# Ledger of designs, part 114: designed miniproteins, single chains, continued (4)

Each design is a single chain, and the fold is of that chain. pLDDT is the mean over its residues in the fold that is shown.

## One batch from the design tools (miniprotein)

Design m15962
Fold by ESMFold2-Fast:
Structure m15962 (fold): chain A 76 residues (1-76)
Amino acid sequence: MDREALRRALLAAGRRLGIPEAEIERGLQGLPVSPAAARLLDAFDEEVVRHILATGRAPAVEEIPGLAERAVERLT
């Protein structure tokens, strides 16, 4: 998966949920984060897993924003 596309999608998703960009960046580095940031990262991971199970492949760059959108919808 493209790391920069992943970062941008998660930062955009975090902004929609009121999560500070610093919390998303910490999570991407594997550092401890707030419960809200942890829930977003977990929800996004679940959407990626669902995509792989449905398609048999990793998400393309253009599909990543849609997976982040689905993660946000599951948390609202």
Scores: mean pLDDT 82

Design m15963
Fold by ESMFold2-Fast:
Structure m15963 (fold): chain A 84 residues (1-84)
Amino acid sequence: SMEEKVRELLSQPEFRELLKRHFDELLARYKAHPNLTDEQIAELEADYERLKAILDDPSATVEEIVKAVKEFLNRMYELYLYSS
């Protein structure tokens, strides 16, 4: 299934590094957006630091990584609605 493939990819360090690079680029675009407040940007940066800590934690389960990625994507989507 697609879910099984995503879990397999997230178990790979190389894929997690690619994912972090993608999120770095997205975060830079959000930080440049004129409609987002400094507080919203600071919260997003804090959320991303928590996500990176989980991605870099050798004891983190694939379930924990999937949950953290999903929560971060939901936060970015919410902020996208404020930027429109």
Scores: mean pLDDT 81

Design m15964
Fold by ESMFold2-Fast:
Structure m15964 (fold): chain A 58 residues (1-58)
Amino acid sequence: MQQLKQQLQQLVQQIGEKLRELKAKAGSADDVVLDAETQQLIKEAGELQHKLAEIEAK
């Protein structure tokens, strides 16, 4: 359980940093384009969050 929560927190931090870099590169928050790596991290975070919710949904 604790390991999944820790992994989710790490992925969220990683995604946040990637989004910040992409936003800076785009020169505008409205023109942010997600690269394949960032999209993959978002998917992994979503899957971990779903699994964690299922485990705790009792």
Scores: mean pLDDT 73

Design m15965
Fold by ESMFold2-Fast:
Structure m15965 (fold): chain A 81 residues (1-81)
Amino acid sequence: LPTEEQIENLVKMMEEIARSSEEVLNIARWYYNEIAPHLSPEQQALLEQALAELEAMARAGASKEELIRRIREVLTQLSKL
């Protein structure tokens, strides 16, 4: 499970290198693929739902900052499971 430090490092990376909401979404998908094999079915379901939500938010014109904020929330919830 991601630690608070790992979550903040991911957030900082997204803030520094992502230039658009689409790039934030691409980083989020990459991270999901990286951690998914180590997750329970409940944790995988939470992340799959979150990815669908982020994709909908990006389509609706959500800012890079809004997507990053939601990602932090989801990963914090995941760390408590």
Scores: mean pLDDT 82

Design m15966
Fold by ESMFold2-Fast:
Structure m15966 (fold): chain A 64 residues (1-64)
Amino acid sequence: SMEDQIRALYREFARRAEGASEEELRRLVEELKQRLIALGMPEDEAETLGELVLATLLQERRAA
């Protein structure tokens, strides 16, 4: 299902994001947005999710 494909993308993203630099995180978030759009997610929704994901990861780095 599309839901299973989205979950697989998030799992792969999380794996690749682990230990990534801020520059790498920004690149990975952009790739995630584009893959979600390719799966049929509206561009504005993918952009919002990408911004939230990036903000969350940067906040975690700041807390560490």
Scores: mean pLDDT 81

Design m15967
Fold by ESMFold2-Fast:
Structure m15967 (fold): chain A 116 residues (1-116)
Amino acid sequence: SNIETTLAVIRRHFADRPHLQEEVDRVEALLRRALATGRAVPTPEELRALKLILSLLPLGSLSPEELQALLETVAFIVSGLDRERARELLNLLLEKATRQRLQELAQRVQELLATL
């Protein structure tokens, strides 16, 4: 599943960063709850942790399949957010994709933003 792929990506990239483990644990709890219940309404703390983890995640090192899984996971989370919080999360991902020259990801995030 897209959520399981995203969890594996986060675990791999943050395994050696002990100072971020509390934030990783919050994101993992959110994603595991989403997988178990089919709903991903994050708490404010989980949303802050997700934004931090996404800001630090090296998107350019992900495979196309991992980038697809991440985008689908973020889209699923966004579907449970109010418009303002959804725009904040998607704009963070768009800015990062643009900065890292991931044009296809940036375009797909733009398309999601247009649906809000």
Scores: mean pLDDT 87

Design m15968
Fold by ESMFold2-Fast:
Structure m15968 (fold): chain A 62 residues (1-62)
Amino acid sequence: MMKEAIIRTLKRLGRTKLAEEVSKLSEKEALELFDKNGDRKAAILATGEAIREIGDEIDKRL
């Protein structure tokens, strides 16, 4: 669920490469990265800025 939301938002922001990389992560792994910034979910969806940051964190991990 959370992983799907992250992937859709990344695609919406034009970061399809990162969306594909996130899709390779397990739900647990994606949730762990997102849970660290979980309180930012509303801001992520509202501005898109935090999703970019989460994408960058995932890129560093991969």
Scores: mean pLDDT 60

Design m15969
Fold by ESMFold2-Fast:
Structure m15969 (fold): chain A 86 residues (1-86)
Amino acid sequence: MDYRRRLLDYRDRLSDDNGDIVKKIDEEIKNIQDDLTNVMNTGSRSEYERKKQEARSQIQKLQEERGKLQGEVRQTIDQILRDIRS
C-alpha cells in the first residue's frame, strides 16, 4: 500500500480546505466593510463611528484567525513531508 500517495493526497486536501476557509474569512471581512459603507451613506455620524469601531475589532480578529490557520496548515504540511522521507 502506497502510504506516501495517501499523505500527499491528505496534504493537498488540507491546502484546498484551508483555501476555502480563508476565502470565507475574506468574504466576511468584505461584508463588514460593505456594511460600514452603507452606514456611512445612510446612517447618522454617531452610528457610523460606533459601527466603525466594531468593524475594526472584527476585521482584526478575522485577520489574526486567517494568519493562524495559514501557519497551522504550513506546520501540518511540513510534518507530512517529514513523515514521507523515511
Scores: mean pLDDT 73

Design m15970
Fold by ESMFold2-Fast:
Structure m15970 (fold): chain A 73 residues (1-73)
Amino acid sequence: EEEKKKKVLDKLSKEELAGIVKAIEKYEEMKKAGRTPTEEELQAAYEEGKAAAKAGTAPSTEELKKKLLAFSE
């Protein structure tokens, strides 16, 4: 199971990884505030994460993969 997740993450670009991390962070933030995020809000967070990776302001690929694995536990 975990091996399959790692292989999937390895196929994702840094931009895609950063986007997914941002979307999950937005979901957790909204859930902590007592609200369910909309698909539009999650999509916006995903695009922001991708833009940050493209601009060089996102964490390394290794750090992004580590964050995604931590979210899944």
Scores: mean pLDDT 76

Design m15971
Fold by ESMFold2-Fast:
Structure m15971 (fold): chain A 71 residues (1-71)
Amino acid sequence: MDPQGLRLGQQAVRHAQQGNGDLTRQYLLQSNTIDPSSARLGATLSIQVARQLGNQDSLRQAQQALDTIRQ
């Protein structure tokens, strides 16, 4: 996995924790342009965190990003 891709995925997770769906999606898509594997990990973790915290906007945006990344 690319270190820059992983850092962008980590930023997505932080925004998912904050309930910021738009930034969650943007960071996941940026991670995907560098390393799809890092982006998939970031999306999976963002979904998990958003679901646990009840952050519905972040959950929806992370799920949409994961669908894009897997294609």
Scores: mean pLDDT 87

Design m15972
Fold by ESMFold2-Fast:
Structure m15972 (fold): chain A 74 residues (1-74)
Amino acid sequence: MKSARELVEEARRRVDELEANKDSLTPEQLDAKAFELSQLVVEAIHRAEAEGDEETLAEAYRISQRLVDIVRAA
């Protein structure tokens, strides 16, 4: 099973890709990708909490905020 760190690294890469490509996506595509990423971020948060990894948890919350900002800016 993936560690919290692996989930956070995957979420960060995917959020970076979404941010880079957001202007080329339809609103429906952006919403669908953002929803999928929100589920990954929530899993990363739960895993980091279970592992007691405060640094990874803080990073997961930062990624969550970035995702919210991307969707709100669109």
Scores: mean pLDDT 82

Design m15973
Fold by ESMFold2-Fast:
Structure m15973 (fold): chain A 72 residues (1-72)
Amino acid sequence: DIEKIVEEYYKKNPLKEPAVPYNEVLAASVLARLLEGGRALSLEQALDFLHSLNLSKELTIRILTEYLELTR
């Protein structure tokens, strides 16, 4: 359950700055970056990367869900 994993991660690692809100264009751009280089990242690596961009929890859930579907 990706939503639960992201919720727990953000609870343990709260954002220090205002979160970047959900934006469809930004989601697509970040997803493209995750797919760059043709190598699949682990769930932990992808989650850490998205959190480092200060993205909202909702945006991270959307991107991770799509990323995992594309890299099956």
Scores: mean pLDDT 77

Design m15974
Fold by ESMFold2-Fast:
Structure m15974 (fold): chain A 87 residues (1-87)
Amino acid sequence: SDNRIAAIIARFSQRLIASGRTTFSPDQIVAMLRQALRDAGFSDADIAAIIAIFRADLAASGRTTFTPSQAIDMATRAIRTYFRQHA
């Protein structure tokens, strides 16, 4: 549901802000999203599926650094993709 996505993104956003960074590597934002999903109560299998989508999207972007807003947009898309597969 949109409420579940919003809750995950709020946790992810909080971690990005708490870092004090303005830019992130792919590995940094993957680790932060993995923790936000774990905090939201997702199973290891569900986390692995969402992270696989997220990593593929990050790689396809050709970027080596991401802003918080870019990371949030990409994480939101990956989570929505996962939920569409399980609707």
Scores: mean pLDDT 86

Design m15975
Fold by ESMFold2-Fast:
Structure m15975 (fold): chain A 71 residues (1-71)
Amino acid sequence: MEEQERRAAALDALAAANPEFRDVGKAYRKSPEEGERALAESTRHGDEVAEKRAPEMQARNAAARAQLAAS
């Protein structure tokens, strides 16, 4: 339970850097499996958007993704 909450919090932090991931945290709370699929899809779309926006945004997104992987 706490581990999933931390994962959801990490996804929320990722969404703060990249709005594309906002819905992923919600899906993850319903079902981790569904959330992972939503994350993969949003990651492809959001990652491209974040990288295109600005280097600062890209750096923050990379840090948030590393945090997510560690969660």
Scores: mean pLDDT 67

Design m15976
Fold by ESMFold2-Fast:
Structure m15976 (fold): chain A 78 residues (1-78)
Amino acid sequence: MLLTEEEIEEGYKKAVEELKKRGIDVEKLSAEEALSILYDIHYEKYKSSKLTEEEAKQMIGLKEKKLGVKPMSEFELD
């Protein structure tokens, strides 16, 4: 199944809520730390969608854009 930007955003919101339920305050974490933890929690959802590596990277880029964080891929191209 293909994931839309709206589905990615919905999954992201659920991951943030799950972090808060576990006593993790996302607002007190750096954007990079919060993003890393959210990837760990949400990663299985798009993996179960049988996405390619390229599609997974595109989803990661969309999440980074929503947080206003520079894409991790920008640091690997140089």
Scores: mean pLDDT 55

Design m15977
Fold by ESMFold2-Fast:
Structure m15977 (fold): chain A 76 residues (1-76)
Amino acid sequence: MFDEAREVIETEHREALEKLKDAILAGDMKKAQELAEELSKEVARATGATLDFARQAVYDSALPAFKKRAREEKAK
């Protein structure tokens, strides 16, 4: 189920995920949160999962962007 939710995000909602990653990398936390909530609602609707489960899958899929931003912050 979790892997299925991630596959849906990365294949069917790839453009929304890319916009979320871009907002995270830009440091626009307000926009990132808004995009994450909208994507979470779409994933919950597409998979029949709970909103909390969908939100967890969305943030897990965006984790590479959070890790990249952390590395960029260290590099300065």
Scores: mean pLDDT 76

Design m15978
Fold by ESMFold2-Fast:
Structure m15978 (fold): chain A 70 residues (1-70)
Amino acid sequence: MAVLVLNEDGVARVYLDGRLVGEVSGFTRDQIAKFQHGQVVTREELAKYSPALAELLAEHGIDEVEVYVN
C-alpha cells in the first residue's frame, strides 16, 4: 500500500509498505488544501501538481496513493 504524506511546510513524503521511498518539496498551501485525508489519488492527477512527485511514483511502480495531510 502506498501512502503520500503532505506536510504544511510543502514537503511530500511517499511511503510504500511502511517504508519511506522518497521526498518531494515545493507543494504550496493552496495545492495541499485541495486534498482530503484518506483520499485515493492517481499518479496522473498528482502530475498536475508536481511532475517530480509523479516521476518518483513511476520509479517505484506506484499508480495511486492514499493521501494524508498534516
Scores: mean pLDDT 84

Design m15979
Fold by ESMFold2-Fast:
Structure m15979 (fold): chain A 94 residues (1-94)
Amino acid sequence: ELDATIAALIDLLEDIKKFVEQYSKNPELAKKAVEALDKSIEALKARDFETARKYLNEASRILSKLDLTPEQKRELTIKLTAAHILTVGAELLA
């Protein structure tokens, strides 16, 4: 199940990237968040969970600065929480 957990996590991070690209009104912050998410995805593909968590935390910090509606912020928070839980799960399975 480690491979399945990593695949689910990568899929979730790709979903967060699309969400940010669709709803962000700040292209500079959106670009930085997407770059951090991409670095997290690359680390996951390399089984480097420490680096993946570092970049997921960086992305979360940047995403907290986005001008989103309360509903969009709630949806994003749920997705980010799930991503952190899956990252911990992958580390425990590795």
Scores: mean pLDDT 85

Design m15980
Fold by ESMFold2-Fast:
Structure m15980 (fold): chain A 62 residues (1-62)
Amino acid sequence: DSSLSQQLISEVYDILQKNNRDLQAGLDWVNKKIAEAEESGDEKLLQAAGEAYRYSFFLGSS
């Protein structure tokens, strides 16, 4: 759970770096992970993706 959340947060950070810190690109990627988790019923992935989504949002406000 914690390690998965850290992995997804790191992936979002890398996507933001590669896309000139385009927040929408990061959010789109995380939303795909959320959809994958919902379709597969992977509760751990859903929770981790939700944390990565929130982290992406709060990076600009924190």
Scores: mean pLDDT 73

Design m15981
Fold by ESMFold2-Fast:
Structure m15981 (fold): chain A 89 residues (1-89)
Amino acid sequence: MEELIERVREEVIERFARELTQLYLDHGADGASEEELLEAARRLARDVAGEGSGEIVPRTPLLLEQAERLRKALEEAVERVKREVEERL
């Protein structure tokens, strides 16, 4: 049961990190490599999910909006999995 929740949570984090990386590229982060941006996005996603340092200083208002979107997506995904597991009983 807990393993299923963790797996879904990791999928949401990875998907968000890829979307955030694309957003960085679209905004002209031409000086950074795509891999460096993806790693930074994954760290931000983990901190928002409560698995990181918990001390993120967002560099732009855009990052704050994206962090809130991730929090909502994680809450919804976890609630759906919990309901499915309870209904399977």
Scores: mean pLDDT 67

Design m15982
Fold by ESMFold2-Fast:
Structure m15982 (fold): chain A 66 residues (1-66)
Amino acid sequence: KRAILSTISDLELTQIVMTKALLDAGMIEEEDREKLQEALNVIRFGDFNSLEELEKHLEIVKKETP
């Protein structure tokens, strides 16, 4: 499933990765996480209904990317 890489621009992907890093560091409020999830829903990925599914997909992609 490569929908995220084909649908999201490099800039958007970079923002998502940085946002995840900030969430992991505890620098983003939970309310901001919900806002990001809403924005991802607007992008309308067929396989992704939430930020959680997107994060899981990005983790797989990072592992597979050479």
Scores: mean pLDDT 54

Design m15983
Fold by ESMFold2-Fast:
Structure m15983 (fold): chain A 89 residues (1-89)
Amino acid sequence: SMAERRERVRRALEALRRVLEDPSYVLSEQELEDLRFLEELMKELAAEIQREHPGELSAREVALRVLEALGVPREEAEELLDRMSEAAK
C-alpha cells in the first residue's frame, strides 16, 4: 500500500540520518531491509527522471529530484546530500 511504502521510506531516511550522525551506530536487520528498499526505489526514480531529461541534469540534481519525489523538502534534501558527500570522503 502507499501508506506502507511511505512508512518504509520514513524509517529508511531516519536510519540513514542516524548513521550519518553516529558512524558507530549499528543498523538493525529491519533498518538494513528498509535501506535496501529505499536504494531500489531511488534507482527506479532516478532512471525515470533521467529518461525525462537525458543528459540535461547533474547527478546532484537527479538525486535532489529523487528525494523530493520521496517527500523530502528541497532544503532538507540538499542538507542530506551534503552530509552523505562528507561521509563518503
Scores: mean pLDDT 83

Design m15984
Fold by ESMFold2-Fast:
Structure m15984 (fold): chain A 94 residues (1-94)
Amino acid sequence: TDELVRGAAMAGASAGYLEYSGNSHGAQLYRGIAMNAVNYIRSKGLKVSEEQAEEALEGVRKILDLQKLSPGAREAALEGARETLRLLQRASEE
């Protein structure tokens, strides 16, 4: 689950970045990847802890800091990751 949570958070971040950059098609693709992970967690009854979500978000933040994005692009990517992690945690509570 840890690898899936981290991968989904990165897909969400990519979607947020691409939407902000005007690449709506790319954003939809990565949003789809993130939603596939959410649906997998729900279908398998897997649990996603707050700690796992926090670690995944910190990993995304560190990767984005290496990219030297504009403040707006960085926030859009972080928001995409946060939204995906929220959906993963809710799916794990069902």
Scores: mean pLDDT 86

Design m15985
Fold by ESMFold2-Fast:
Structure m15985 (fold): chain A 67 residues (1-67)
Amino acid sequence: SSELFKEAAEAAEKGDSKKAVELAMKGADLVPKDSEITSRITSAMILLSSGENKEAAELLRELAEEL
């Protein structure tokens, strides 16, 4: 849900990639299955895995605003 993606973005901004991934996965389970939304969640998780925490946080905040 929206609050989980917001918390994931905050975790990413703090450099806590593990917590950000956990929160993003919980959020993904609660949202409608849509190919665009799923693609954006996947992109954010790839960015977290690559250490691009700032860019991942921006995508996660956009997801929070849309959901």
Scores: mean pLDDT 78

Design m15986
Fold by ESMFold2-Fast:
Structure m15986 (fold): chain A 78 residues (1-78)
Amino acid sequence: MEEEFEKALKEKDYEKAKELIKEALRSIPNPSRGEKLAAAYSLRLLGASKEEIEELLGEEVVREAERLLKENERRARE
């Protein structure tokens, strides 16, 4: 998965990169909170909508990922 993901990024195929993240997440029978959060964060960086991520991971994970994005934006605000 990581190798295919890297290839998709090199080819600028962000649609494929998002699909690989979703597939990897679905392949994990019981993903940890950290794994869900990392997936949500990565999907947002790749341009996935909040709604799209919420459908996959739930509202709580999306909210937490948004908080991390906002924290990074605060550091970049200056």
Scores: mean pLDDT 72

Design m15987
Fold by ESMFold2-Fast:
Structure m15987 (fold): chain A 103 residues (1-103)
Amino acid sequence: MEEELDKRIKEIAGVTVKEVLDYLRERARNSPDSRAAEAAAASLEIAVRAVIAAGLPEEAVRYLAEAAKAAMEERYDLAQAYAGEAVLVSRPVIEREGRVVEV
């Protein structure tokens, strides 16, 4: 699942989720905008987990790709917003699958 997600994000954004998270963690340690970069990294990590748990819905993958692009452009507020949308789109799918698995 993680390898398939990285492949899809790279096709849309030109970077993998791993590359973006490594970039944001480096910025969080070594830049004046460290707090914003750290917040963007945390939001992306939550969104990655939600999108994987939802089984990679196309809309959620698209939002995650836009978050990755925004993060690489140092537009951390926009990256957090798109990561949040990926979580919101994923939540109903996770709840539906949880009900099927837990029955």
Scores: mean pLDDT 78

Design m15988
Fold by ESMFold2-Fast:
Structure m15988 (fold): chain A 79 residues (1-79)
Amino acid sequence: APSAAEQMQQVIEAIDKASNNPEIAEDFKKKAKEIAEEMEKNWEEAKKAIRESTDDSEEELAEAFRLLEEAVEKLKEIG
């Protein structure tokens, strides 16, 4: 199974692909803002879910949380 960090890297890649697709960019930007706001409101719950969903080390979890923050910031910049 992929680690939390690998899963977050896939999410970041998906965000980049969606933001660069001219057919969906406008709809994606609207959804990106809503997702970012929801993630910020539920930040501690999101981190808990990541910890409980994987058998990752503390170092791997720290990287996953950093990537999660990067994903949220990218969504905020897009929206």
Scores: mean pLDDT 75

Design m15989
Fold by ESMFold2-Fast:
Order: C-alpha cells, then structure tokens, then sequence
Structure m15989 (fold): chain A 95 residues (1-95)
C-alpha cells in the first residue's frame, strides 16, 4: 500500500491533517501524539457521560493505549479487527 494512503487514513482516524501525521512520523512521535489525542477525546466525551458511561470510556481508553504499544493484545482487550489493523499500520509507519 502507498505510504500517502496510510497517512491519510491515520489523519482521519486521529481527527487531524496528513501534514501533522507526517511530521509526527518524521520526529518519531506518532504513538505519543495518538495517545494524547485519545486522552483528550475521552475527557471531552466524559463531560456529557453518566458514571457508568464514564467507566466504559476509561476502560476503552486503557485498551486503546495498551494496543498502541502492542497491537497484538487488541483482540484480548475487545478491539475490533479493523481497529487492530489500523494500530498495526501505525506501528509499521512508525518503524
């Protein structure tokens, strides 16, 4: 697959632009930036969530952060095959 196509997909998933993703890759910070974006999104979602929903958001965030470090555990953490494939692409691009 084309590197540009992978960068475009990652930008869409992270809610940012392709230039930001490319700069993050160049600086070796793609995983760090993805973690920050997930944490920010979780905090925003928690503002309108009830206590039960807040626990689910926290569990999802923990699973996503663990899968960013090791995509192979994604299935164990309940992530979908599509999500795991995206995390594997992020690791491949970051390497």
Amino acid sequence: MDRADRIERLAEILGTDPATVEEAIRRGRLVEIAKRMLEAAAEEEKKTANPEEQKEIERALEAWIRALDDPSVGAELGLTPGTIAILREMQAIAA
Scores: mean pLDDT 67

Design m15990
Fold by ESMFold2-Fast:
Structure m15990 (fold): chain A 63 residues (1-63)
Amino acid sequence: MAEEQQRLEKASQVAAEYYRTGDEEAAAKKMRELGISEEEVKTLLTAARQAREASAENRALRA
């Protein structure tokens, strides 16, 4: 149903914001306010964290 896709889309945007700021608590609060399940919040934050780690590693190697 379209509503679930919209919630995941918004949660993905919040995860992208967390990717920039690094505030896991703020991102988790925003996702919960959007009605995202705890399981989905963990999945999105884990993915964003791994992306941050990969980007930080690449920057460190190239800096």
Scores: mean pLDDT 71

Design m15991
Fold by ESMFold2-Fast:
Structure m15991 (fold): chain A 84 residues (1-84)
Amino acid sequence: SLSNEEIISFLENLSSKSKQEIIDFVRQLLLQLLAEMRAQGFSDEQIEQALNQAKAIFEAAIKHYKPDIYEELSSEIDKLVEEL
């Protein structure tokens, strides 16, 4: 699973990451968050709110560090959240 330190490290190095690396990382993070919250007994509504919050944080970081591909990455991340 991804640690908080690994998440911070990825965000700090976001400008050096490829589109595919960012998509794969976000997918892993969202799946981990979903699994952890389900294991703790959170409701589907609470899980959806947490996934949308994680999405918003990543989209803000991408807009700042990768503005040229923001719209494309944002669209792919939206699809990832909708699939969960």
Scores: mean pLDDT 81

Design m15992
Fold by ESMFold2-Fast:
Structure m15992 (fold): chain A 81 residues (1-81)
Amino acid sequence: MVKETVELLNEAARRLEERGDFGSADGLRTVAQLVPSLSKEAQEKVLEAARELLEAIREGASLEELAKKADEILKIALDSL
């Protein structure tokens, strides 16, 4: 789970960088580094949210919608610390 979650977050960060959202990409990379330190419940929530973010990227969601999803992932991680 941890390895899969980190890989998905780094993939989402790379995709957002390709679209010009460097701030959201940096936030997701920060979450990827925090994942091993999160509770199991928070790790599962981040994994699910990362999957939803990658699906939204694939579906062509707006940068505003993607940034909002990335921010929610960051909030889940920070609230677990």
Scores: mean pLDDT 85

Design m15993
Fold by ESMFold2-Fast:
Structure m15993 (fold): chain A 94 residues (1-94)
Amino acid sequence: MEEVEKEEKELLELLEKSEKRMKEELEKYIKENPELPQEEIELRKKIIEEIAEAFRRMIESIKKIATLSAERPLSEEEWKEILKKEEEEAKKKE
């Protein structure tokens, strides 16, 4: 569980950094090209938002797949019980 949460945090931080960089690049481009039509500015903003949303959905899908694969993480106590049961089974075979 903690490993999945750490990877999710790292991916979300990367997404936020990428989205911020893309928005800053767009604002710089608008400043350098003041003659840009409003429709083109709106289209470029929409593309950035759609890309960011697609990445958020991808992160959520990865988390869901990871959660399904880890749907029963054995606790340290459960591992100790399994080992004890194996040891008792081994003693019964003697």
Scores: mean pLDDT 70

Design m15994
Fold by ESMFold2-Fast:
Structure m15994 (fold): chain A 89 residues (1-89)
Amino acid sequence: MKREEGEKIAKEIVELMEEDESVRKLLGAINEGVNEKDLEKFKKKVEEILKTGDKEKLKKFLELLLEYAKIVENPELIELVETALKLLE
């Protein structure tokens, strides 16, 4: 069920946010990016977070958030998360 999958993913996202400040900062940047719709500003913020953050935790967070975004069918969130994943590669 779509709801159960979303709840499980949301719990894993919350756990990562509680463990790592860089994950919290990245979620903040994504939320701001959805509201501002400035992709270049978003990319710059993500690059700064990736320089100091745990790349494995940030990648896991982005992969979980991408799955969540696809479940809730949010195209703006999908674009921002895919952009952040590209910057991590």
Scores: mean pLDDT 79

Design m15995
Fold by ESMFold2-Fast:
Structure m15995 (fold): chain A 85 residues (1-85)
Amino acid sequence: DKKAQEYALKKAQEYLEKAEKEKDKNRIRSYLGAAFFYLQFLDISDPRAQELLQKLREIIKNKASDDPYMQKLAEEIDKLLEEAK
């Protein structure tokens, strides 16, 4: 459904922007988790989805590098992006 994908794109982007501006580790983790939840509804072949996945990976490395769960998520994102090529 096009409407569901557009909604998921918008929500993922909003949560990633919140995570980038946030300094509290618990809120960053919450926002990154919410962004990932919405990214699950996206077609990985969509360039917009790939851009948001790359942004999520970058925020994890910059703000959540000490979180084992977020690091594992970053590894899964790298696999998805490689498969999309």
Scores: mean pLDDT 83

Design m15996
Fold by ESMFold2-Fast:
Structure m15996 (fold): chain A 75 residues (1-75)
Amino acid sequence: DRTLELLKEAIKVLSPKVKLSDEQLRAGLEAVMARYGLSEEELAEMLEELIKDPENAPIRHQILLALIVVEAQKA
């Protein structure tokens, strides 16, 4: 699962203290996709940009990652 692996890498880079299972992370992705009408491809591209340059990534990408983590923690 490419999107799940990208999410894990983004969390490792930006929030290394966060410990979430693959099931929780996938639930967070699905919840954010459903709520904001985002495709899995759009989320994957956003996560890839965030990993590539975390300091200069758009604030929107950082907010979306935080929303995924919050939804994942609820699962």
Scores: mean pLDDT 81

Design m15997
Fold by ESMFold2-Fast:
Structure m15997 (fold): chain A 70 residues (1-70)
Amino acid sequence: MEESGERLRALLDERGRALLDQLMEAVEKKDWGKVVQLANELYRLIRDNPEARAAFIELLTEVGKLMYAS
């Protein structure tokens, strides 16, 4: 998950990186409501970038595994 987050972060501007950092913090705190909110905001920011979208989907897959395991 951190590796997937790092790869996505390299493709983001400052606003995107701030949202990603908040998303990762929400995941660590298991605040799934905030994770969904931040994921939606980040997706809206990157939806026109196919490479960033691919990295984001990979990150969401890992987050989903943690959410269902918790």
Scores: mean pLDDT 79

